# Designed miniproteins, single chains, part 11

Each design is a single chain, and the fold is of that chain. pLDDT is the mean over its residues in the fold that is shown.

## One batch from the design tools (miniprotein)

Design m377
Fold by ESMFold2-Fast:
Structure m377 (fold): chain A 82 residues (1-82)
Amino acid sequence: GKKAAELAEEAAELARKGDLDGAIKKLVEAMSLLPSEKIPQGIGLVLRAIGAVIDGELEGDPKKAAEGIVEAAKELAKLALE
């Protein structure tokens, strides 16, 4: 369970540094390491992060995109440790 949480924390850090592509890739990797019963909720969190990237692009606000990824990553890390 810890490896999924570590990858989610890495995704949050990449998002804070402005590496949105790297952050999404790490978030997907973290989701893929969840137990099967948690994968649907993990998919929902990845989709929320992608939605934040789309909103950030449409509004010209990369900070909004990064903040959305960070929040999704925090929730996925908590899910991985439950």
Scores: mean pLDDT 84

Design m378
Fold by ESMFold2-Fast:
Structure m378 (fold): chain A 98 residues (1-98)
Amino acid sequence: MKPKVTISPASQTVAVGNSATITVTVEGEGEYLVRVSVYDAKTGKLVYSSKPVRVKAGETATFTLPLTEAGTYIVKAKVFDAETGKLVAEDSATITVT
């Protein structure tokens, strides 16, 4: 089966100084590495990057994203094959900080 990744929720709004939480679900076969990166939607600047998390197919990983500045952010979850390091799936979500 082709690997599939889903970020939940697909969009959320949080108050300045609070952390946003996302759940990443990976469907497929075998084991994967999941990495989350957060970009400022206006500038494209990387503002946060997680450590890679190893997950088995059908499992979820939860990430807490510290966002200290108001704005709109694009969250990208990238899923890599754990053995080859090849990018196999990605998904994006939006966070608005007010």
Scores: mean pLDDT 83

Design m379
Fold by ESMFold2-Fast:
Structure m379 (fold): chain A 92 residues (1-92)
Amino acid sequence: SEVAREGAEEAARGLQEAGGEAEARAEGGRVTITARGLSVSGQMGALAGATAARINGAEATVKTEGDTVTVTIEAKSPELAGEGAREVGRGA
């Protein structure tokens, strides 16, 4: 869970660098990332990152409501969940 938490914190930082307000939480093999105030480009980047997480073997669900994006990453290990979260942050 600590490795997933590190990935979650990195994801939140990447989304904040994209101009949004971001928060991420890690629990076992699940990471939930919530970002607000992202530009359309930032939202598209988060979607691309979620797709990269899926390609790497995680399950990733993206929900967009106005300027709020919620990404839920579920993986077989905390390490894989953390890497998926980093992909979301890097994409944005």
Scores: mean pLDDT 79

Design m380
Fold by ESMFold2-Fast:
Structure m380 (fold): chain A 74 residues (1-74)
Amino acid sequence: MKSAEELVAEAQKRVDELEANKDSLTPEELDRRAHEIYRLLVEARLKAEAEGNQDVLAQVDAISRRVDAIVREA
């Protein structure tokens, strides 16, 4: 099963890709990709909380804010 670190790394990659492509995506594609990132962040947060991994928790919060900003500006 994926570790909290692996989940947050995957979410980071996906948010970077979303940000790079946001102006060329349809609203439906943007929403779909944002939802996939949110799912990864929820799983990463739950695992990080169970492990006491403060670094991953901070990264989850940072990525969540980035996704929220991209979706809000769409």
Scores: mean pLDDT 83

Design m381
Fold by ESMFold2-Fast:
Structure m381 (fold): chain A 62 residues (1-62)
Amino acid sequence: GPTLAVAKKTISSSLPDLVSLKKGDKVLVLSVVNDAYVEVKNLKTGKQGVVLKEFLEIVKTL
């Protein structure tokens, strides 16, 4: 199933393909885009987009 992760820091983006996160936001990792980026859904806002994998702490696979 999808991987549950938590944002390590607050990230603001005005780019349409990038998701904005607040530190501590829980996200589902939906897919791996490349070595640096993953596609996630922010569980607090419902918004979907890509984020740097290094900004996420993996919690568990669902």
Scores: mean pLDDT 79

Design m382
Fold by ESMFold2-Fast:
Structure m382 (fold): chain A 65 residues (1-65)
Amino acid sequence: SMEELEQQAKELYKRILESLREKNVAETKEITAQYTKLLSAHLDADEQARLSARILAEIWAEEEG
């Protein structure tokens, strides 16, 4: 379940970054709401912040490799 949560969160995070690059404000807001709802259902605020930081670092590593 935690692995599935992290995978779904990473996919949503990538979609947030894509919609931001496309300057699609409406889609960015919708996907961000989905991301927040997914994480808040399972994690506290500190856990959400740590997971989001790890996801971002992983995406940056993938883009640089």
Scores: mean pLDDT 84

Design m383
Fold by ESMFold2-Fast:
Structure m383 (fold): chain A 119 residues (1-119)
Amino acid sequence: MELKQKAEEYIQKAEDYLKQGKIPEAFRYAMEALRYAVQAGDDELARKAAELIVKGVEKATGQTLPEYRRKALEEIAILAARAGLPDIVMPDPELWDEAQTSEEAAKRFVEAARARIAA
């Protein structure tokens, strides 16, 4: 299976669903695109897929996120995909706030999310 081509295809589908206001479908395709991009080792496609996930969050909430929060959420999504947790899980607000500021905090957030899923 050509992972890079699949990532590009699913990015396009996610963009189309976002334009239509179909947020759940957009999230599904963006998450799958992120999985394929990470498996392909294509950091640029992974960033683009993560950006679409963040745009989905903004459209779902009706709120524009500050840049640092958008970047933290993008990074958490990529780390979750690399760790085998394609869905973002919110373990608690304190860990989320820390995850917004560093890659190490984002990794701890992913590990906390994994532990919460296993419990």
Scores: mean pLDDT 70

Design m384
Fold by ESMFold2-Fast:
Structure m384 (fold): chain A 61 residues (1-61)
Amino acid sequence: SMMDEFLAKFEALLKAGASREELLKFISEQVEEMREAGYSDDEIGQFLQQVGALYAAALAA
């Protein structure tokens, strides 16, 4: 799914050592693309929860 592709790209950016600014820009751009693709606020919320979980895991490593 589009959400799974965006999560995979986000994880790749985290692994590459992307800055907080770059990560936030990426998240913002993906959220807009999901809205244009017809994703609901609830689905976007699920995406953001998964993004937060990946970010928290990266900080704990």
Scores: mean pLDDT 85

Design m385
Fold by ESMFold2-Fast:
Structure m385 (fold): chain A 66 residues (1-66)
Amino acid sequence: MKKIEEEIRKVGEKEGAPEEEIEKIIEETLKGLEELAKKTGLSVEELFEAQKTGKELPEAEKLAEE
């Protein structure tokens, strides 16, 4: 979880997002990953790495293929 927070924070700071917005994005991302972890049996870290590899594509493709 801490590694995920650090990555999101670095991207947000680089893009000039305010701290409050970065905090909200971190919270929403972690909640989403925790829900997916419960449904898939995978760890939050494994799901985050899969998302990073796809660069936001895996979730968009899943929705498009539904």
Scores: mean pLDDT 67

Design m386
Fold by ESMFold2-Fast:
Structure m386 (fold): chain A 60 residues (1-60)
Amino acid sequence: MSEEERELMFEEAEAVLEAMKARIDQLAAEKAGDKEAAEEARKRLEEAVARANELAEQLA
């Protein structure tokens, strides 16, 4: 495995972790009834998922 592949794998793992954090934030905001905060967390989740999928495609 190349150094570049290792870096991409690390970035994919970080993107997955960010998606999980955004999901937790979304659920916490929904529980609190903060619709605006929930929407912002959802956007962050979508961006992190898209990044993780892009990085996974580069590793395939």
Scores: mean pLDDT 82

Design m387
Fold by ESMFold2-Fast:
Structure m387 (fold): chain A 100 residues (1-100)
Amino acid sequence: MEKTLTGKLDRPLRPGDVLSWVKKKEGKPEEFIASLEVGATDTTSINEKYKGRVTLSYDRDKRTVSLTIKDLKPEDEGIYYVVKTDKATGKTTRSKGIKL
């Protein structure tokens, strides 16, 4: 089974901005899943634990970032957040949580 989580962005991204997907479960530390750095060619980084099971995509026109998880496992359940880091200010903005 496969699931796609989609986060909406409140502003256009600029070169060097980073979008990260993270997961939080009660009583556990926040887990990094994958990130995308915006540029002339976008650079993707995926946590080795999730490599081969997740795909990160960014739709500039729709201002959406999506995480697709394949071969869903019980441990994939949790609340997922899009974390946006602004290159110019270094400030981090977190999306509304998405339950999987």
Scores: mean pLDDT 79

Design m388
Fold by ESMFold2-Fast:
Structure m388 (fold): chain A 91 residues (1-91)
Amino acid sequence: SPMEETILEFVILAEISELYLVAKRLKDKELQEKLLKLADELQEAIKNKDKEKFEKIVEEIKELSKELPADLQKEVEEALERIKENFEKLL
């Protein structure tokens, strides 16, 4: 239903907010800017229901996360798994 889709979109936006919160905790400004840009592109792919673009950006964020401290890498990976599960429900 449209209401269930709207609620799911809101949940996904909350999960994407976790990526912005991780970015704010990064001391490396280049990594911060890259993560923020990828989070914005991920949000756009979700809004457009673009599965191919979504999967590409998720992979790019996973690769970038390898450069992060272990605790922040874990937070990014956990947020991406939740975003992926909720996005599949929108399709």
Scores: mean pLDDT 85

Design m389
Fold by ESMFold2-Fast:
Structure m389 (fold): chain A 57 residues (1-57)
Amino acid sequence: SAEREKLIEEASKIMKELLEKGKSVADAIKEALKYLLENTKDEEEKEKLKKALKQLE
């Protein structure tokens, strides 16, 4: 969906900005996943994102 694609674009921008600022790849991914988790309304996607975040903690 257009809304989902826009969320992924915004998450990608967050990752790029963090990487340009010298943050680690892991930190950049973690912040992008947090953004997606906070903004997605799909419960199945939320559960997948929560599991991914736990692996990075």
Scores: mean pLDDT 81

Design m390
Fold by ESMFold2-Fast:
Structure m390 (fold): chain A 81 residues (1-81)
Amino acid sequence: SAAEAAREAAHKEDLAKLNELNSKEIERQEAELEKLFAEYMANTKDDSQRKELEKLVEEAKKRGMSPEGIALMLKIKVDLK
């Protein structure tokens, strides 16, 4: 019981530290992705292409792809058009 409580407390501390580090890193990477995405959206004249890029980003985020990976996918997708 006491050992279980100690393990639970340690896990909570580790999760809090991980969440703090992930928050800062994700915020930085997401800001870069948002800027790139906004540039592509502003330079895209076709509504269907804008929706396609938006859906690509949304699906990639749902699949747990990193913001850098999503940015690379956007670049590849735009280069193919």
Scores: mean pLDDT 76

Design m391
Fold by ESMFold2-Fast:
Structure m391 (fold): chain A 60 residues (1-60)
Amino acid sequence: MLEIEIQASLEIMKATVAKLAGDNKAAAEAYLRAAEILAQDPSLAEEAERYRKLAEELAA
């Protein structure tokens, strides 16, 4: 659904802003939220997994 993609895009933008500010924790949290939103659509499962992995890497 288009609404899922829009909401995920907003979280991805928040993550980008946090990364530019040097806040890797906030960036990881935003990527996790994007992954959770994308996971609601089975056709976006691969994209959800990608953002989940990005969040894990930033949190490490």
Scores: mean pLDDT 81

Design m392
Fold by ESMFold2-Fast:
Structure m392 (fold): chain A 61 residues (1-61)
Amino acid sequence: MPSYGELVAEFVRLFEEYLENPDADVERLIAVARELARAARERGDEQTYEFVEGVIEGLER
């Protein structure tokens, strides 16, 4: 399992790629986002959790 910092870094990288290129790997972005949301909730990082959940909801519509 990646560390929390590694999950944050991977999510940011994939999200930036998605914003610049809509053909980017959305499935991988969603998977990493779900892992990060779970880890953020476990840590009580509500700001990260809410942001990531919003991204997941937007992508899964």
Scores: mean pLDDT 80

Design m393
Fold by ESMFold2-Fast:
Structure m393 (fold): chain A 111 residues (1-111)
Amino acid sequence: AEAAARAAEEAARAAGEAGLAAARAGAAAGNGSGVGAAGGAGVAGAGAGLLGARLGTAEAAARGAEAAARGAEAAARAARAAGGAEEDVRRAEEAAREAREAAREAEEAAR
């Protein structure tokens, strides 16, 4: 029970970081095209992760972290295509990997 709660909190934290990185990379992709969808997906995933942690379900937190990771990966690709800052792209890719790892650990803890 305690391990599942900790894994859910870590997944929620990783989802939050991925959401912030997605928003940053989306902004770096520049004015107007594709930014909202990629950044929004990351932020929505982060919210889902936090909600999962609040509800005390590691599975819900894992789903939120996976969604945030996908959003951050999409935002990183959009930023790279738009010639955005390499640091923002790299951070979004790193945050996506961390969120996927945290999601896997939360799923394992839920078993």
Scores: mean pLDDT 69

Design m394
Fold by ESMFold2-Fast:
Structure m394 (fold): chain A 60 residues (1-60)
Amino acid sequence: SMEEIKRLQEEIERIDAEIDKTVAEFKSMPDSLENARDYFVKVAELTARRIEKEIELKKL
């Protein structure tokens, strides 16, 4: 439905904003292996969620 398409597009936009925020926050943090691991894990999780939403959108 059009409502489902709009919802998925808005969810993808929110994920993109979260990725941008995560990148900006990481750039402002001290260099540490722990901070790098946390950053890469979070980006991987957000990217996976984005891919899931893109797949859902393609099925509509």
Scores: mean pLDDT 88

Design m395
Fold by ESMFold2-Fast:
Structure m395 (fold): chain A 70 residues (1-70)
Amino acid sequence: ERIRELLREKDKDGSGKVSLEEALEVAEELGLDPDLAREILAKVVDPETGEISIEEAVAALEEAKALQAK
């Protein structure tokens, strides 16, 4: 829920997508390791556009958070 809210704040144009950089900013706000966050997010980024859907970014950041909590 909080992750989705933060990502929607970064979606300034209302496309339902965020850039990899914007998703990494949210990861930093959540206290996630930037290397871990980049690795997980890279799996869901569209290589042609450099964008990630908000739903995919939420799932990826939740996974990164769970992995870091171990």
Scores: mean pLDDT 78

Design m396
Fold by ESMFold2-Fast:
Structure m396 (fold): chain A 89 residues (1-89)
Amino acid sequence: NINLLIDTLRRIMLKNDLPQDVIDKLVSLLKELLENGESISNILQKLSQLLKEQLTKLGYSEEEINKIIGAINTELGGLYGKILLEKTK
């Protein structure tokens, strides 16, 4: 479910008080990559790269950036894995 993945990403970013422009950029990227049938590994890598670029420009520390990336990778990766398991059962 593409909407569930998008809503999860938006929720994580809002909880970390990220700017709306950054949220919109990552949500747009996630939607595009999902619609193109990209692998979860490629999706998570591209989201992490864009997030790191945007947050570094805004003065976030490496520790803060890595924490947010970790949350996204864990929640989106886990949710995607669950969706695949539900589809195969």
Scores: mean pLDDT 81

Design m397
Fold by ESMFold2-Fast:
Order: C-alpha cells, then structure tokens, then sequence
Structure m397 (fold): chain A 57 residues (1-57)
C-alpha cells in the first residue's frame, strides 16, 4: 500500500512538473497515476484512497 501511494504521488508531481502555460502535462504520468490509484482503490476503497493521496500531497 505505501509503495503504491509513493508511486501515485510521484506521478502527480511529475505531471505538475511537466504541465505549464501552453504545455500539456506528461500523459505517461497520468497513466501511471490512474494505474496506482486503481490498485489503491481496489485494496482500500475510493474514499480511503482519496484521503491518503490528499494527505501525501
């Protein structure tokens, strides 16, 4: 669970680092975020997953 959370947070940070005025964020980072968020949701449920991601950011 902790490893999945770290990877999801890293994907969010990577997307934010690549997104800017006139530039699209890294689509691979979005795919990674969705992958790890889904795995967390499957284990913890959507509510708990959202709280953990919010707390980690």
Amino acid sequence: VEELLEKAVEAIRRYRATAGPGTEGDPEAVRELLKYAKELTDILGPHETGLLLQKAL
Scores: mean pLDDT 73

Design m398
Fold by ESMFold2-Fast:
Structure m398 (fold): chain A 65 residues (1-65)
Amino acid sequence: SEEEIINKVAEKFGKKDDELFKEYIRGFINSYKENGKITEAAKRAAEALGIPLEVFDEVKKLIDE
């Protein structure tokens, strides 16, 4: 489920209590499912929030399982 993916990623990256991080991941999951790719807008948002690119790889892996 979406919530399960969000919680697993947040725990892995030490962001379990970071609601902004969790909401970003939720938005990324929805965007990735709709577009089939990591958009430039998603990359810019991650850079602005200091979210490392490894987070994208983890989310993709969990979606594709």
Scores: mean pLDDT 79

Design m399
Fold by ESMFold2-Fast:
Structure m399 (fold): chain A 93 residues (1-93)
Amino acid sequence: MTAEQREAEGRAAGEAAVELTREATTAPPERRVSLLSAAGILIAAAAFTDSREFAAETYEEMGRILEEAGRRTGDAELLEEGRLFRRLAERYA
C-alpha cells in the first residue's frame, strides 16, 4: 500500500467514524453500541497502518461529540463513552 493510499484511507476512516459517532448520539442504546464499535474498528485499523496521530485526533473528536450530546441530553452513558474515547486519544498521542 502506498503512503498516498494510506493517507486517503485514514481520512475516509476518520470521516466515517465521526459520522457514525454523530448518528450514535441520537440512536437507541442497542444501535449506539454497534455504531460506536464500528467507529472504533475503523480508527483502530487506520492506526495499525501508521496513522497514530490521525487516530488520536479522531478519538478526541468522537469523545467531544459524545460528551456534548450527553451533557445536552443528560445521558450518563454518552458521557462515559465520550470519556472513554478521550482516554483512547491520549493513548495514541
Scores: mean pLDDT 77

Design m400
Fold by ESMFold2-Fast:
Structure m400 (fold): chain A 87 residues (1-87)
Amino acid sequence: KVGETIKRILDLISQGKLEEAVKILQDELGIEFKDPYDLVEIAKALYELLQKSNAPKELIDKVKEAIDSGEPIKALQIILDNRDKIV
């Protein structure tokens, strides 16, 4: 269930539908975004969902490293590139 939700969010992000993606993130995590275009908060929220999924540890670790390095675009790209590995 969580993996399929992440894939839906990633598909919306790929389409530039960030507001729709953020609404799903807010509903799944019970959080509020001040700005639906805050890529740092989007990357952190996706990282939280990845930890609740069956995504490979290597993928989760790479995403964390990118977030910790202040590279939210890189973090999002890593998740997008590995969409099919998220179960």
Scores: mean pLDDT 84

Design m401
Fold by ESMFold2-Fast:
Structure m401 (fold): chain A 76 residues (1-76)
Amino acid sequence: DKEKAEEIAQKAIKELEKLKKEYEAKGTKEDIEKAENIEKVRQELTATVRDGLSKGSLTPEKAKELAEEALKKAKE
């Protein structure tokens, strides 16, 4: 189900955007560097999702794996 895969991916992308804004709001050098890393992860996830959707290869299971991996990387 392409629609479900896209929904899972978009939810994760929105969570990363929110997390980035939270770190930017803290304003320390370390938090700003964390926000930059989160943005990089968000951009990479967005690109991977677009590629997968265009090729018809993105399943809901794969979207969930990509989302979980991206959120884990963002929290590290």
Scores: mean pLDDT 84

Design m402
Fold by ESMFold2-Fast:
Structure m402 (fold): chain A 81 residues (1-81)
Amino acid sequence: AAEEALELADKALEYGKQGNFVEATRYALRAADAAGLPVSEATAVMMLINVASVYYDMGQKEEADKTLEEAAEIIRRAAEA
C-alpha cells in the first residue's frame, strides 16, 4: 500500500516535470487515494499541481518542479504514517 502510493506519486512527478499535467493530476489522485489522504490534504496536492502548471506555462520550470516536489512530499508523508 505505501509502496504503491510512493510509485504513483513518483509517476505524477515525472509527468508534471514533462509538462503533462493531465497525467500528473490522474496519478496524483490515485496516489492520494492509495496513501489515504484526507480531503484537505488531497485538495492541497491538487492546488499545488495547478500552481505548478501555471509556473510551467510561464516558463518557470524550476519553480514548477519545486512545487510538484511539495505535492509529492505531502503524499509521501501520508503513505509512511
Scores: mean pLDDT 85

Design m403
Fold by ESMFold2-Fast:
Structure m403 (fold): chain A 66 residues (1-66)
Amino acid sequence: MEELARRIIDLIAKATGMSEEEVQELYEILETRGPAAAVIRAVKLAQERMSDEELDALHLEMERLS
């Protein structure tokens, strides 16, 4: 689960152009609050920063990871 969550975070970070500091904050959430909380936070950031078409493409990439 945590390995999958990390891959999802990395995928979203790359797609949204997150800074190293933003990625570290997501990893801190992963370690302190768990994989579900970290993924939810990352997805919310993607929804705020990306178009519907970009989100659809991201969803397909996330599905390939699982």
Scores: mean pLDDT 79

Design m404
Fold by ESMFold2-Fast:
Structure m404 (fold): chain A 64 residues (1-64)
Amino acid sequence: SSEIEKLKKEIEELIEEMKRNPEKAEELARQISVLLKKLDKLDPELAEELSRKVLETYLEVQHA
């Protein structure tokens, strides 16, 4: 659906911003969490996949 595509794009853009601006990682993670909750209601499998990607990215930027 169009809504799923929009949420996926927004989450992916915020993940890329987290990589570019590690100092904003906590704030961006909170924003992504809200979007993931919305996505989980529409496509829980995709939400789980993106949730893992967010966690991996968050941990990577914390180790920089």
Scores: mean pLDDT 86

Design m405
Fold by ESMFold2-Fast:
Structure m405 (fold): chain A 60 residues (1-60)
Amino acid sequence: MEVEINRLMSEMVRFARRQSPELRRAALRAAGALSLMSQGHEPEKGKELLEEFQRLVEKM
């Protein structure tokens, strides 16, 4: 799970970096939250946050 979250986080940031500044800012916020959660805080919630962000990106 932790490895999967880190991989998705990296993909998300890479993708958003090519988009608008607004998307990049949102990706950085999500990545920060995921980083804290993957440290053993609440990895399940971190995964949900990442998946929600990916859904938003898909609509772009």
Scores: mean pLDDT 64

Design m406
Fold by ESMFold2-Fast:
Structure m406 (fold): chain A 52 residues (1-52)
Amino acid sequence: MLPWDSVVEANKKRVRDAFESGEVKSPDEAIDKLVSGYPSRSTVERIFNEVT
């Protein structure tokens, strides 16, 4: 697996965990606080829809 794939997967896990714990309540908040370009907005929105 490429190093970038590992970073993206770690960021996806952080976003999912934050939604499930209630640390962030919207995709926009997750992007602002937890995401530095990876995962994409569309991926963050998908995770939000899956946990809500």
Scores: mean pLDDT 73

Design m407
Fold by ESMFold2-Fast:
Structure m407 (fold): chain A 51 residues (1-51)
Amino acid sequence: SALAEFQAGVAHLAARDYDGAIEHFRRALELDPDFEVARSLLDEALRLAGK
């Protein structure tokens, strides 16, 4: 589910695994394109990864 992918992304972000966080937040948005908080955290993870 989109929520499960989002939760995985948050866990990776907390572990400073920004590439893992990006992958999971992208999957969350594939499942729910209107998942605004996942989009915001994806943008932040991309900045933290230097992308």
Scores: mean pLDDT 86

Design m408
Fold by ESMFold2-Fast:
Structure m408 (fold): chain A 58 residues (1-58)
Amino acid sequence: MEEVAKKIAELTGASVEDAKKLVEGLEESTEVKIDPELLVENASTLSGKEVEEMAKDG
């Protein structure tokens, strides 16, 4: 999961900490283990600001 969070942070410009919280929140919300490739693909459509806002909400 850390590698996924780092990749999301690089793609969106968010911090690794914010990206990690986003990944954890999505995994908890779906009650399933999300495919890392799908997580990166979904997060790549978000801006760094959106990732930060989702991390704050979770």
Scores: mean pLDDT 69

Design m409
Fold by ESMFold2-Fast:
Formats: C-alpha cells, structure tokens, sequence
Structure m409 (fold): chain A 68 residues (1-68)
C-alpha cells in the first residue's frame, strides 16, 4: 500500500539520521532523495512520477519534523 511505502521512506530517513548525526538538513535531503529514487526504481517500478513525488514529499516533511 502507499502507506507502507511511505513508512519505508521514513525508515530510510531514520537510518540516515542515525548514520549522519552531524549532517545538515540539505545534505540529508540529498542523501534521502537519491536513496529513495534507487529504492523505488528497484522495488516499485509501477509507481507514477506523481506518486513517487508524493512519497518524497511525505518523507521530506518527516525529515523536517525530526531536525526541527
């Protein structure tokens, strides 16, 4: 489901925050978007560009909450 894919995106962010505790929000965004794009291409090739963007936006909102 879309909710399960969004939860995977949040797990990517949690791991990146743990592995990169001193990284800037900008650096974390770049790392997240690159890893998410690779993961979605490998596991969810059926998703439209709009759906992939919605998942990215949900992940970035979660990242913003975590670094605030």
Amino acid sequence: SMEEIIEEAKRIIDRLLEENPEASRFELEGLFLRELARWLAAHHPELSAAEAQAIANEGLAYLDEKVA
Scores: mean pLDDT 89

Design m410
Fold by ESMFold2-Fast:
Structure m410 (fold): chain A 65 residues (1-65)
Amino acid sequence: SEMEELKRRSEEAMAFLHRASQTLNDEKVLSFMDRVSEAGLEAIKNKESFEEYKKRLEDIYKEFL
């Protein structure tokens, strides 16, 4: 269902934010949060699959390392 998909994407985003909080400084975490929010909106707009969305989050996370 759409609600299960939304929940799955939300849980993935929270997992990346948690990882960022453990590896990045506070300023980078805030910037990463903004990028994750933007990525979530872009994924909906582009009708991306969960795997495409997850890869987008992984690519963003790599930019901050």
Scores: mean pLDDT 85

Design m411
Fold by ESMFold2-Fast:
Structure m411 (fold): chain A 65 residues (1-65)
Amino acid sequence: VTVEEALELLKKARKELEAKGKVDESLKKEAIKMLKELFGFDEKTAEEIINDLEKLDELIKLLES
């Protein structure tokens, strides 16, 4: 998994969370795995990030800078 693929998944998750109030389970699972593998987040922290619009936005901005 590349950082570019990570950004794509995170942006898609953010869009779904903003539009629907939740992220699709398949996308959520992929994003959590990616957060754990690329950034070293634990399962709980990755789940918190993927379910929080502000945390997702902050992480995306940090990765793009």
Scores: mean pLDDT 80

Design m412
Fold by ESMFold2-Fast:
Structure m412 (fold): chain A 62 residues (1-62)
Amino acid sequence: VGEKNGEAGLKAGEAGDAAGAAASAYETFRSGGGHPEKALEAIQAAAKGDAKAAGEYARLTA
């Protein structure tokens, strides 16, 4: 239980950084002025180390 609490804290920090990057990439795609493939690649890269980003990537590609 204590170990899981530690993991949750570390994941929250990583999720913050990766979620920010994913949101930025998604907004670029949504603006219609960027490359949608590039936005998806950025989210996929973030998903490798972050569960929240992985969920977003799965949702966008499903």
Scores: mean pLDDT 56

Design m413
Fold by ESMFold2-Fast:
Structure m413 (fold): chain A 58 residues (1-58)
Amino acid sequence: SAEEAAKKAVELVREEEDEDEIGEKVEELFKKYNITDDDDIDYVTAAAIQERDKRYAE
């Protein structure tokens, strides 16, 4: 589900510092959970971005 994918995306962002690796793993989550709906893609992506932004916080 999108919620499960979002939880895994947040976990990946927390464990990985390399943005390229985070991007690749998030794409794998989309494939693994069959995330094809735009709302679900946005939901998972927003969760990952929000967690990533904590590292860019001043």
Scores: mean pLDDT 75

Design m414
Fold by ESMFold2-Fast:
Structure m414 (fold): chain A 52 residues (1-52)
Amino acid sequence: IEKTIAENEKSIKELEEYLKENPDLDEVIKLVLQLAINSTRYLVERLKERLA
């Protein structure tokens, strides 16, 4: 579980960096990536709750 949290946190950071590096991406692609970031953050928070 802890490894999964760390892995997903890294994925969030990578997606955020990708969006910053590619500001001219298609609007739909930006939306999909933002949804992926939000969903992964939600998952991470739920997993952290399980470790509490």
Scores: mean pLDDT 76

Design m415
Fold by ESMFold2-Fast:
Structure m415 (fold): chain A 66 residues (1-66)
Amino acid sequence: EKKEKVYEAARKAFEEAYKNGDSLEAMIQKAREAARKVGEELGLTDEEIDEAFRKAVSDFLKEKFL
């Protein structure tokens, strides 16, 4: 449940950056920032936050560019 909220936050930030025409590096940075903010508020570990963030980015790229 908590990891799902981090995933959704990262995915939303990545999608918004994509729509704004940001570089891939900027998109990744914004998604990571959103994931950390939500994850820290929920008391998740850095490892759990990074796992949810990586999954969100990977899933978006697979859906959009496959």
Scores: mean pLDDT 81

